# Designed miniproteins, single chains, continued (4), part 109

Each design is a single chain, and the fold is of that chain. pLDDT is the mean over its residues in the fold that is shown.

## One batch from the design tools (miniprotein)

Design m15786
Fold by ESMFold2-Fast:
Structure m15786 (fold): chain A 90 residues (1-90)
Amino acid sequence: SEQEKADKANEILYEAYEKVEELLKEGTEEAVEEALKVFREAAEEMLKLGIKKEDIIEQLEHLTEVLIEKLPEKAETARKILKEVKEEIE
């Protein structure tokens, strides 16, 4: 059902958010690469659920805005991660 897809997508996004927030706080090159992988894996899982690419991109953009509000000093890094994931799934 659409509700079951939405609930699962929200679960994937929340788990990705928590991991990426911690990795961005760490701020090492290795942590940034891992954050990229976390967002990539979240996008792949949502694609497997049958969520449209456009909707996935919109959700990741929203999540990135939330991360930037919480960690404004990491805004450039967060935007770079989003850009790379968008380029891979577009």
Scores: mean pLDDT 85

Design m15787
Fold by ESMFold2-Fast:
Structure m15787 (fold): chain A 62 residues (1-62)
Amino acid sequence: RREQEIADLERWKAELEAFYKAYEDYVRKVLSDEQKAENSIAPVRKAYEEELARIDARIAAL
């Protein structure tokens, strides 16, 4: 049960990383202005990092 929950959380982390990288790549391809790209990416990066920290804390608590 614990092992399955850890595996599910690790899978969720991998999916979040793939999603974030795809989003960053997409925004940088669409927006030629570096500042506009950064302004669009920054809040998503913060949300991604906060979600990773929550998942890591949950794994550590198991």
Scores: mean pLDDT 82

Design m15788
Fold by ESMFold2-Fast:
Structure m15788 (fold): chain A 70 residues (1-70)
Amino acid sequence: SAEVEEVAEAAIKKLEEYLEKIKTEELSEEEKQNILDISEYILEKLKELKVPEEKLKKAEELVEEIKKKL
């Protein structure tokens, strides 16, 4: 559905923004933990919504990259 696609696209964009922030900004330990928690929450919600496999895989890859950079 269009709604599920829009949610998935918005979530992926948000994860990409977090990854960019981690790479370009000096973050506090609290900010890093918040980004990790939110990123994992987003991924869990995308799984619950049964978004297309291609979008879910992209989100999983972004969350793993975020975890590696933190």
Scores: mean pLDDT 85

Design m15789
Fold by ESMFold2-Fast:
Structure m15789 (fold): chain A 47 residues (1-47)
Amino acid sequence: GGVLLLRGLALTFRVHGRSSTPELKVYSDQSYQMFLDLARKGEEAAS
């Protein structure tokens, strides 16, 4: 579902960040964390 798609996008950002400057890598890692948090909240809200 949407949670899996969101996780997939987060992984894409991590891969992209690794190929770029440290700033972009940090941003990608932060985005990944944000997507994980949103996915977790989405699962809780679905209860």
Scores: mean pLDDT 62

Design m15790
Fold by ESMFold2-Fast:
Structure m15790 (fold): chain A 59 residues (1-59)
Amino acid sequence: SDAAGRRTIAGAARAEAARETDPARKQLLLEGADRALSAPSVEEAAALVTEAGRRARQI
């Protein structure tokens, strides 16, 4: 049911990763996107991507 929502959230994280030049930041965002695709809900997917973005911004 929420597969499309999870894909949209993961897509946003991948788009952010595509704009990153730092490989560590890029990797964190891509890992967040991959985890979002397999999350149990859209809400959890959003939380995972938000946390990945937060970690990337700390590098």
Scores: mean pLDDT 83

Design m15791
Fold by ESMFold2-Fast:
Structure m15791 (fold): chain A 70 residues (1-70)
Amino acid sequence: GTTAHITVEAKDEEQALEALKAMQEVGPVAEEGGAEEGARKAAELIRKKGLEATVEVSDGPDSVTGEAIL
């Protein structure tokens, strides 16, 4: 399996919360397509909002985790 981690750089707390919400909304997609695909889709949605998002993939249980930094 693969563990995918999304890191978002946010200008303010409101943008950080929107980014975390977007990550939660794509959770079901991660179950269908796998953790890496779900994380990449979440990062794409976050970037469309004008935020910087990076995805790191490692070996582990299939999971998507995320954090927002201010």
Scores: mean pLDDT 72

Design m15792
Fold by ESMFold2-Fast:
Structure m15792 (fold): chain A 61 residues (1-61)
Amino acid sequence: SVAELLKVPGISEAQARLLVDRGATVAVLARLSEEEQRALLSGFGIPEAAREALIAYLKTL
């Protein structure tokens, strides 16, 4: 799951590990609404550019 998150442009290895440790895997995030994804990622302290890149990636799934 860390390797899946690292496919997203602008996501660092540290951010990918943090998300996996918090249970925010690609499969989990893809089941949330866009608003829920933003709120959760913002709550984890993920920078805006990385949040928007991840949300855009999730829309392609």
Scores: mean pLDDT 81

Design m15793
Fold by ESMFold2-Fast:
Structure m15793 (fold): chain A 95 residues (1-95)
Amino acid sequence: SIDDIIRTMLRDMRDDIQNSADYYKQTMTSTQQDILNSNTQQIIDIINQAISTGDFQSSRTQLQQIRDQMQRNNDIHGTRLASWAISLFDLAIQR
């Protein structure tokens, strides 16, 4: 089903988000790494919850909230990763 395809895409994106965060951390200070680690884990937790429950709308809302918080805290990389996840959830909700 389309929902099963979306769940597979969410799993792949979860792994890509972690890999991207690990790459970004290579040029960051310890404080910036701690912030990105915390924010990346929040994104991954929301994705995992969506995969488990199929509640893409609730997960999309949570991602928007944490993205807006990351943007206010000047976490540019976290903000981009959250926006990337939101784009996939928007596709899920349209189905």
Scores: mean pLDDT 84

Design m15794
Fold by ESMFold2-Fast:
Structure m15794 (fold): chain A 75 residues (1-75)
Amino acid sequence: MERKKELERLIEELRKQGAAVDEAIAAGLPKEERKALLLEVIDKLVRIAELASSEEKRKAYREAAAKLRAEIEAE
């Protein structure tokens, strides 16, 4: 039960942080500030992957985190 509540909380936080990143991009925030927001999203994706019930979901969230990290490095 505890894991399911934590997973739901993290998914809601991820959705809110994603919206904040979109707003930051639309507002033209500096790359350094955008990078900080993306790192928070990556941390949430990793935590969600760890709590996910299926291997396919864990893999998908880990791959999403790796992709965002690669985008930050390519910048």
Scores: mean pLDDT 77

Design m15795
Fold by ESMFold2-Fast:
Structure m15795 (fold): chain A 75 residues (1-75)
Amino acid sequence: SKEDKIAELQAKFDKEVDTLNQKYLEEAKRIVEELEKDPSPETREAAFKKLQELDNKYRSELKTLQAKYEAEVKA
């Protein structure tokens, strides 16, 4: 049924979002760990910039996944 197909697409989307979340949490954790090992002003500034770039990339990839899901549901 159409409901079964939508449920399958939702499950796939949820899995892809979970995978994306795990990837970005791991990358953010690494940046924080670098800062904890070297809390110098230079490392702090670099870490802040890296986290901002990471957040921007995450949001972009999430929007792409959302758009893909919406397109597949409409098809």
Scores: mean pLDDT 86

Design m15796
Fold by ESMFold2-Fast:
Structure m15796 (fold): chain A 66 residues (1-66)
Amino acid sequence: MTPRDLAIENLKERLDKLGIKVTDRQIEQILELAEQGNPVAAELLRKIVHKELSEEDLREYLEKLK
């Protein structure tokens, strides 16, 4: 497993605990965009880590990242 695979697994588990279903590809894309300095992706990751994210919030952030 790469460190990125572990990050995807960890974020997916956190989202599952919040009742939010996402694909591995969506999580990977968010991580890549945050690493590139995208502030929307960085804020989304922060909310996931701190368990401050609703399903509605996730949908809004994902639309902004398209």
Scores: mean pLDDT 76

Design m15797
Fold by ESMFold2-Fast:
Structure m15797 (fold): chain A 79 residues (1-79)
Amino acid sequence: MEIERMAEVLEVTDNTIKATEEWAEGVELGEKSYEEGIEYLYEKSIGAGQIFQNEVDKDGEGTLRRLREAVEAARRKIK
């Protein structure tokens, strides 16, 4: 729910989805720390960053999965 709201606030675009996927891939491959990923996405999501950061702090991997799903769902709604 908060992740879905965040995707809407970020005005889901191809660039937002791509950035989220690239961050997720980097963390999964161990090329980026999840903390570095949080900072990167926080800067990209000015206004929604506080909600995003709080959710990632509780369950980073689960939150990222839900964010990706919410972003994809929001994009399908826009298209």
Scores: mean pLDDT 56

Design m15798
Fold by ESMFold2-Fast:
Structure m15798 (fold): chain A 87 residues (1-87)
Amino acid sequence: MYTFSDDVRKEIEELRQKPVEELIAELKKLIPSTNAKDRNRAFLIAVALAPEHFEEVEKILREYLDHPDPVVRNFAIAALTALRSVV
């Protein structure tokens, strides 16, 4: 369960101004990254998409539950759990 600061909410609102297709493409590129900054950005993109596009975001994250890298799998599990708390 996540509580967002006003600064994080502003970042999410700025992401919502981007085309959905661009956000989905960026999300798919960032999730398999082991870089913490890339994972944090992927999470914010998922949160920005979740209110209107939850099913697509959930589908994308579920594809990474069987990923060979445990860091990527753990991110997918954590993100899915967190998104169900904000949607």
Scores: mean pLDDT 77

Design m15799
Fold by ESMFold2-Fast:
Structure m15799 (fold): chain A 83 residues (1-83)
Amino acid sequence: MSSTRKQRALDFLLVLLDNAGVTDPILRNRVVKKTESKLEDVDSPEEVGKVIRDVLVEELGEKYKIGPILAGLYALSSKTPKT
């Protein structure tokens, strides 16, 4: 993975946290660090989206209604509208 792609993924993660209403700096930092660690094991934009989704579900899924945000993330990682 390129540094640019990793930075973009982390920036996008912060936007998703803002959209989910996550203002707790400790929780934000935990999500970011966990995502950053997992991004070292992935090379594709699709896997990057999956990593972000998995971390958000694990840390925020039941407490925050992030389903619509995850749907948006999935759409951005896929160009095929279902075939």
Scores: mean pLDDT 69

Design m15800
Fold by ESMFold2-Fast:
Formats: C-alpha cells, sequence, structure tokens
Structure m15800 (fold): chain A 81 residues (1-81)
C-alpha cells in the first residue's frame, strides 16, 4: 500500500540519520534497510541497540536516543497495518 511504502521510506531516512550519528558502515546500513524491507523489526531493534552500546560514549547523545525512539515508533506503525 502507499501508506506502508511511505512509512518504510520514513523509517529508512530516520535510520540513515541514526547511522550517520553512530558512524555505522554503509554495509551495516544496507543490512538494516533489508530488515526494514522484510519487516524483521525485532532483529532491526536488536541490531540498533547493539550498535548504540558499541558506540563511543560521546555519540550516545539524547539526539541519538530520540532517533532510536522514532525508529521504534515507525516500526510499530508499520506492524499495525
Amino acid sequence: SAELEALKAELIETLKRLADALEMSEEEVQRLIELIEQERFDELERLIVGAYLRAPAERRTPEVLALMGEIGRLAREIERL
């Protein structure tokens, strides 16, 4: 549906902003995009939390936590469709 594709696009853009903040590799980002396309959101969330915990403390900012929260919100909205 158009709504599903719009939510997935917004989730991918939010993920790219998080990935830039956490300095994730292009390969890691592509893997996470594939999980979004496959709607494997539990694995997506586990990998994002893992990346956050491995990041240097100076990158674990309130802004990063807000992006992680937005990713979770968008994933829940997709799951409700």
Scores: mean pLDDT 90

Design m15801
Fold by ESMFold2-Fast:
Structure m15801 (fold): chain A 84 residues (1-84)
Amino acid sequence: MLEEYSKKVKEIISKAQEISKTDDPNAPQLQSLLQQLDQITQQLDQYIQQGDTEGAQKAYKQGRETMEQLERLVKETEERKKKE
């Protein structure tokens, strides 16, 4: 559901933003991925507003791949911190 997906996405982004403010080795990569995700989200909104379903689907797929990378890096960082 859109609500569950939105909540999970917000949690991952929030955690990534918190880590990006620290001296963690992954902070620069997280900042880069967050910036990329923001740009993709803006493009997706633009395609939806224009009724470009093909462009919207392509942007959505790209955003999903970027989110997957972001989630993976966040989990890796959290697991490392929990071990320390």
Scores: mean pLDDT 78

Design m15802
Fold by ESMFold2-Fast:
Structure m15802 (fold): chain A 95 residues (1-95)
Amino acid sequence: SAIEELKKKPRELHELAAERSREEAARSPPAAAEGLLRAARYLEERNVAEAAGALTAGAAEILGAPEEVREEAVRLAREGKSAEMIALLRETAEA
């Protein structure tokens, strides 16, 4: 997965990803901005799994997902199961 590939990258790429996340946060709604800023902090720490979790939590909040769906989506994101996470959030958005 893209997340697993990013885990193997040098520090400079994690720092660049963190910077891009902060840039996007400045242009995003408050819920998305919080997730992007949290993800930037985790990327600086080289914690790609937690960064993915933070982004997913923000997306789930924007969609108005119930707590249990948000928790499961965050878990899937942290495990690098992006396809399953996207499917879960899409089902919630269509409900």
Scores: mean pLDDT 73

Design m15803
Fold by ESMFold2-Fast:
Structure m15803 (fold): chain A 117 residues (1-117)
Amino acid sequence: MAELLAESLLAPVEAFAGKDTFSKEEKEVIAEAVRLLEENNAFPRTREEALEYVKLFEENKDNLEELSVEELLQAMAGILALIGRAVKNNLKLSELHELVEKMREILEIIREKERER
């Protein structure tokens, strides 16, 4: 059964907030990313789409400025999918902080691209 992945991506983020895993600043970055994805209907609709977004992020994480705004939104959704899998995959705390930092970087690039329009 195809289920909407947005709720599955958000539930782990809320669980991490309750464990003080993320700083106040990191929680604000995650909240802004979620809001922007909801506003643009950019959440993956299937597991396969979520995996494509993860791949887009992993292949472009060192060259995010080369991505379009649409691709940046997809990469950001990929990061949320990785954070959501962190509990199941026993990701290190340092890896979670790196993912939030990449999410912050994507948000700044989107703002700059919108300002240049």
Scores: mean pLDDT 73

Design m15804
Fold by ESMFold2-Fast:
Parts: sequence; C-alpha cells; structure tokens
Structure m15804 (fold): chain A 56 residues (1-56)
Amino acid sequence: AEIKPGDYVLGVELLSDFTVKVTFEDAATGEIRSVIMSTRQGAEALANAQAKGKVP
C-alpha cells in the first residue's frame, strides 16, 4: 500500500540508484511494513512523513 503523510517512516534502505526499500508504520493499523519504490518516490514519501512528524 502507498505510504501516507501520516505514516511514520522508520527507515530507508538504498537498493540501487533507482530503487529503495522504505520501512514504515501504518498510522491506521499500527503495522510495520516495507515497500520497494523508486528513489524519487521514496524521497517524497520520507519528506511528507517527516513534515507530518511529531518532533521537528
């Protein structure tokens, strides 16, 4: 499933120049999941998650 801005990004692992593995906690379910996406999508998801984070 797509990472939402409310979800907590716990880690990002660079797999290649084009793909990353993002580990996140789903805010709705509390589940920790991992998804593989492009580096660009991963960077955007991380930025959105941090912007909605509890601690600046």
Scores: mean pLDDT 67

Design m15805
Fold by ESMFold2-Fast:
Structure m15805 (fold): chain A 87 residues (1-87)
Amino acid sequence: SEPSPELVKAIKDFLEENKDAPISQSKELAEKLREVLAKVNPEVEKLPFSVFENLVLEAYRLLDAGVSEETVAYILAYYIEGLLKLL
């Protein structure tokens, strides 16, 4: 199934706001990402914090490889919603 458009938008907006943030801030970015996503779906707070750390690192990897922010946001949203269905 498709990820929610609201979740995709929240991640895309997060990536755009933090595009110049260095990878050394990955933990702080993971905390911000969790907070942003919890405003869209509070159930994301049930996920381990390491999920958000891994998502930030994967976003850096994909963006560095030339994948668009929109595509990265879609991939991350799909992964998060997949995990939420297992809760």
Scores: mean pLDDT 86

Design m15806
Fold by ESMFold2-Fast:
Structure m15806 (fold): chain A 96 residues (1-96)
Amino acid sequence: MLEELVKEAQEAARAGDAERVLELVKEAIEKFGGKKGYEVADAAVKTALESGEGESALAGGRGMMEALDKDENATLEQINRAIANILRGIGLLLDK
């Protein structure tokens, strides 16, 4: 269920499928809320960064921001992490 969405998002991130990463994060937000959507997006970004997949990292970071918008308890640390992940994704794209 949620664990399956995490695995699917990580596989999409590894494959460079940015659209699928964002789709799976949005599905997690709709079904489980912003906090869980953030967890799915964070796992996808970690996999994307490890795989050198800039577009997937950017999509995952964007998904983190969308999840935080749906979480009333969102912290500044989580927002800063999402922004940092977006910037890292852009960095990977500029290096190619």
Scores: mean pLDDT 84

Design m15807
Fold by ESMFold2-Fast:
Structure m15807 (fold): chain A 67 residues (1-67)
Amino acid sequence: SEERIEEGKIHAEGTARAAAEAGSGRSDGIEVTVEVKGSEITATAKVGDTTAVVKANVETGEGTITV
């Protein structure tokens, strides 16, 4: 439905913005790994000693962010 498309877009935009902000800084030691498993997308970003994990499920529209 249209509402689910908007929710998915907001989540995708949030993830893209976080990735863009991390990338625009051009810091040494930035590592980004993206894994796709069926309907589940997992993005892991490591910057220095900080690790952030973003998980999104395309079918359920649910997402989690762990730092």
Scores: mean pLDDT 61

Design m15808
Fold by ESMFold2-Fast:
Structure m15808 (fold): chain A 89 residues (1-89)
Amino acid sequence: SELQKKLDEFYEVFKKRAEEKGMLTGEELIQLADEAAKEVGLSDEVREKFINILKEILEKRGLTDKEISAMQANKLVKEAIEKLKKELE
C-alpha cells in the first residue's frame, strides 16, 4: 500500500537522522519523528496520530526527560509504527 511505502521511507529517514545524533532527548526524538514524517509526505492526520502514540510510549516508559540512544529511539519509533498500523486497521 502507499501508506506502508511511506511508513518504510519514514523509518529509514528517522533512523539515519537519529544515528547522526547518536543520543536524543525525548523532546528531540518527537521533533525528529515529526520532521521525518513531513519529509516523506505522511498526511497530517496520520502524522498527528503517530506523534500521539510515540508521546504515550515515552510517558509510559518514563523517557520524556531522559537521554535515549539512537538504537533505543529506533526501537521506540518501530513500536509506534506497529501500533499505528493496528489502529488504522
Scores: mean pLDDT 87

Design m15809
Fold by ESMFold2-Fast:
Structure m15809 (fold): chain A 63 residues (1-63)
Amino acid sequence: MEELEKEIERIRKETDALVAATPDPQARAGIRGEGARKILPLLEKLGHPVVQTAKAGQEELAK
């Protein structure tokens, strides 16, 4: 489980570095979105409550 947490931290650091190096606000939003997309399945594997809450919200809106 600690390996998944380290992977999430690594992806967050990489995403933050790319955002900091990117002057375009539109491109920054895209980079953040990609980072979050990469982290989401790892958070799901950990059973993180934030992922469960996000899924519940999407399901409610889809109904």
Scores: mean pLDDT 69

Design m15810
Fold by ESMFold2-Fast:
Structure m15810 (fold): chain A 85 residues (1-85)
Amino acid sequence: GEAKELLREAEKYLEKAKKSKDLEEKQEYLRLAGVLAREAALLVEDEEARKKALEKLIEAGDSSTLEGALKGLEEALEILREALS
């Protein structure tokens, strides 16, 4: 479904962010991964899973470090993978 495709695109951008050595490019890929992950989360019918994923995405966006942003995004994507499986 649409949520699963959005999740796959979010995961793709997260991997591009991890591989990029350019800070601006890395930040843009993380932003795109976050936007797509949020769109996927909003389509999740399980209210608890949706809430947890959105909370992790907020934590990622509020992080003052790149490592914290990556961790929050990875945790959100794990929740979405489980909810959409």
Scores: mean pLDDT 87

Design m15811
Fold by ESMFold2-Fast:
Structure m15811 (fold): chain A 70 residues (1-70)
Amino acid sequence: IDEALELAQKGIELDTNPEAQRYALLAMAAAVGGFYDLAIRYLKKAIELSTNPEAIEYFKKALDLVEKAK
């Protein structure tokens, strides 16, 4: 899960959309709390709202790791 948090953080740093950044941050908080279904939903929302291809790749990698931790 620590690796997923690092990937999500990198996505946030690359993205310029505040809504995508907000959902990614919420996903990190949910994952830390063990709410993996909620974290997955928020990461998918961050991917939908993001316009930066590199940020989207980091969010997708974080999503894969959270899904495997479930």
Scores: mean pLDDT 82

Design m15812
Fold by ESMFold2-Fast:
Structure m15812 (fold): chain A 59 residues (1-59)
Amino acid sequence: MEKVEELVKKMKEILEKLANRDSLTPEEIYQLEAELNRIRKELRDIVGPEEAVKIMEKL
């Protein structure tokens, strides 16, 4: 399973939504930030902290 690629895709989508904050409710922002944090943690757990940082910097 291309789990890492799916997580990276989801992170990009969340970051794009957060860039348009004016169209979001406070609840939506909270949920998106919570999901982003969860995905970052999952990515780190799969590839390790060093590789996770490198992947996130490439976003």
Scores: mean pLDDT 79

Design m15813
Fold by ESMFold2-Fast:
Structure m15813 (fold): chain A 70 residues (1-70)
Amino acid sequence: MLEEAKKKATEKALEKARELKEKGETGVVTASESFLTDDGVEVTVTSGAKTSRVDGELQIGTGTSTVESR
């Protein structure tokens, strides 16, 4: 389902962002999750996460999710 795919893609992106934070790095990361619809269409959800410095501290934020279907 779309919501479950978004959640999984976001969780994967957040894990990558946590690794960046642990390394003391700023950056943007993405992760994807795919599923098949009842009509046999493959849907891929790509979610982003980022690390940014706020008042000298590394903070993790989520980006937008994009949806691609075939």
Scores: mean pLDDT 79

Design m15814
Fold by ESMFold2-Fast:
Structure m15814 (fold): chain A 77 residues (1-77)
Amino acid sequence: ADRGIAMIGRITRDHSFDDPDRLRQIIDRTIAGDRDAQIQLAAILQQQGASRSQIIQILMDLSGISRADAQAIIDQA
């Protein structure tokens, strides 16, 4: 979780993200395994310019999911 959280912080710091409370809620739900939150987080990170590889690593670190599951989430975002 720490690595994924650090990566998110770096991505969102380089881009103005005006709703940090919403982002925190989505991260918490992603850690809890909420698929809709995982898709929302992937979409936000894509909009903030994160690479596919960064998003996969973040989702795996936060949710403990497989790379295949992380790929499926990004494909839905």
Scores: mean pLDDT 80

Design m15815
Fold by ESMFold2-Fast:
Structure m15815 (fold): chain A 105 residues (1-105)
Amino acid sequence: IDQLLAQIQALSQQALQAAQQGNLQQAKQLLQQALELMRQLVDQVDRSTDIDAATRALEGLTAASKIMTQAESLLEDKEFQRQSAIESTSLLLRVMGHIEDLRLA
């Protein structure tokens, strides 16, 4: 989990930097890679009963999502922004639901 979080955060920061430099296609590619790793991390969280790891994942994904949103705002691609926001929100809600299920068990 921690290794995937570090990779997601690094890709998110690289995407923001690329977007700020006007390299919008590279920024979009980096954001797509970050979203793919987020899906992989959430799948790992869903298979685990480690509530501390799930909590760290939620915190790290929330931080990365904020950076990704900043990069997305620079893309001038409203449909990509909408799709990315929906997917990121869905993944965060999945982690939150899993943490709640673990606390109730």
Scores: mean pLDDT 84

Design m15816
Fold by ESMFold2-Fast:
Structure m15816 (fold): chain A 61 residues (1-61)
Amino acid sequence: STVKDLVLYVQEHYNLSQEEAQGIVNAALGLKKALGLPDSLLPKLVELFASVESHVKKHSR
């Protein structure tokens, strides 16, 4: 499924755990649903959340 593919993508490209990647994809899905955005924007939302999480993790303790 698209969700599983996005979780794997986030794990590999952002060096995050499966749990962290699943959380990011779930957050992107939640925002997409809340704002009524098309499914075509889901990968961009996932990239945005993954970039933020990766940045915070690198610059936080």
Scores: mean pLDDT 80

Design m15817
Fold by ESMFold2-Fast:
Structure m15817 (fold): chain A 65 residues (1-65)
Amino acid sequence: SEELEKKARELIKKGTDAYNAKNYEEAIRYFTEAKEVYLSLGDENTAKALQGQIKDLEDKLKAAA
């Protein structure tokens, strides 16, 4: 679906904007939503890449505690 692809791209942009603003919790939320959309589209490679980014951000939050 072109609509789902557009939604996934918008979620990636929002996650990246949050990351650049150092809002790591918001970045994790947006990347998680984008991952779910890519999984529904059958794009497992992009979903796996997003999961890696989510894990890196989670590790950064834990290291700051």
Scores: mean pLDDT 86

Design m15818
Fold by ESMFold2-Fast:
Structure m15818 (fold): chain A 93 residues (1-93)
Amino acid sequence: MTEEEAIEAIELALKDFKEAAKLYKEGKISREELEEAGRTFIEELKKIAKAFPDSEKVKEAIIKALKELVEIARELGLEEVAEEAERLIEELS
């Protein structure tokens, strides 16, 4: 995976989570399914971070995506997902 491919994967994963949040707001998925989507997103970001430990561009893209995840998670009352994402932001900073 290149840095460009990693950044694209991060952006696509964020888009998928935003779609899951939309489906939840529409009553099409459960809170548990949305929490699972958030945790899956965080795990994918952790894997990308480990693959690119010295890439500032990838780290900045991950932090930006995690900050958007925190905002959405807090809006929807997903406190545990928000806290997990904030811990990863702190680890990468």
Scores: mean pLDDT 86

Design m15819
Fold by ESMFold2-Fast:
Structure m15819 (fold): chain A 82 residues (1-82)
Amino acid sequence: SAEVERESRLAVEAARRGAELYKEGKEKNDPTLYAAGALLAIGGVEHAALLARRHPGSEAAERALREATKYAEEAGLKVEPA
């Protein structure tokens, strides 16, 4: 559905932006910034995982989970394997 596609895009964007903030915070030794970035990135992965669970077989949701997880993991964040 269009809503699943929209939420999938938002989940990936949250993970990507969160990963960027997390890396920036670590580089600048800013604990508030890297904590906020980590929470945003993990939240994006969790949102994508929820979409994939609620809409089994949705290619958009499954792609979003893979992409969101990739952004978080490439930034060095640990995410649940859900």
Scores: mean pLDDT 86

Design m15820
Fold by ESMFold2-Fast:
Structure m15820 (fold): chain A 75 residues (1-75)
Amino acid sequence: SMKEGAKKFLELMVRRFLKQAEKEGLMSPDFKEYVEEQKRKALEKIDQSTNELEMNKALTEMGLELHKYRVELLK
């Protein structure tokens, strides 16, 4: 289903982000907790979505939040 595809893509995005963060020495309990919270919020938005545009928005918003958090830690 469309929602299953979105959830699978979200899992891949998070896995890739965590691998990059590990290489950059950013992995901490607080970092992992933040990523899990952003993932949870995105999954809720996907479950509540009624169309593909809403699902894509949830994925994009999660990606942007994770990127901003990573950039702040690298300053």
Scores: mean pLDDT 87

Design m15821
Fold by ESMFold2-Fast:
Structure m15821 (fold): chain A 91 residues (1-91)
Amino acid sequence: SLEEARELFRRAAELYEEASKQTDVEKQIELAKQARRLAGRGVDLLPKEERPYAASKVVASNILSVAGILTGDPQYFRDAAAILRELAERV
C-alpha cells in the first residue's frame, strides 16, 4: 500500500538520522543497511509508474550513506534522511 511505502521511507530516514549521531563505523554500517532494506521495500510497494523516480531517490540516499561512512561526515547521513523524508511526502 502507499501508506506502508510512506512509513518505510520515514523509518529509513529515521535510521539515517540515528547513523548521523553514531561514531562507531560498524553501527553506522548496520543502520545504513537497515535503512537501505526498508527504502527498497518501500519502492516495491509503489505503483509501477512511480518506481523509477522513487528508486532514483533511494539510490541517491544509498550513495550519500556510503559517503558518510567513508568520510565520517554526519551531514551525508542527514542529507540521505532528507531525501527519503521528501520521497515519503511525495508518494
Scores: mean pLDDT 92

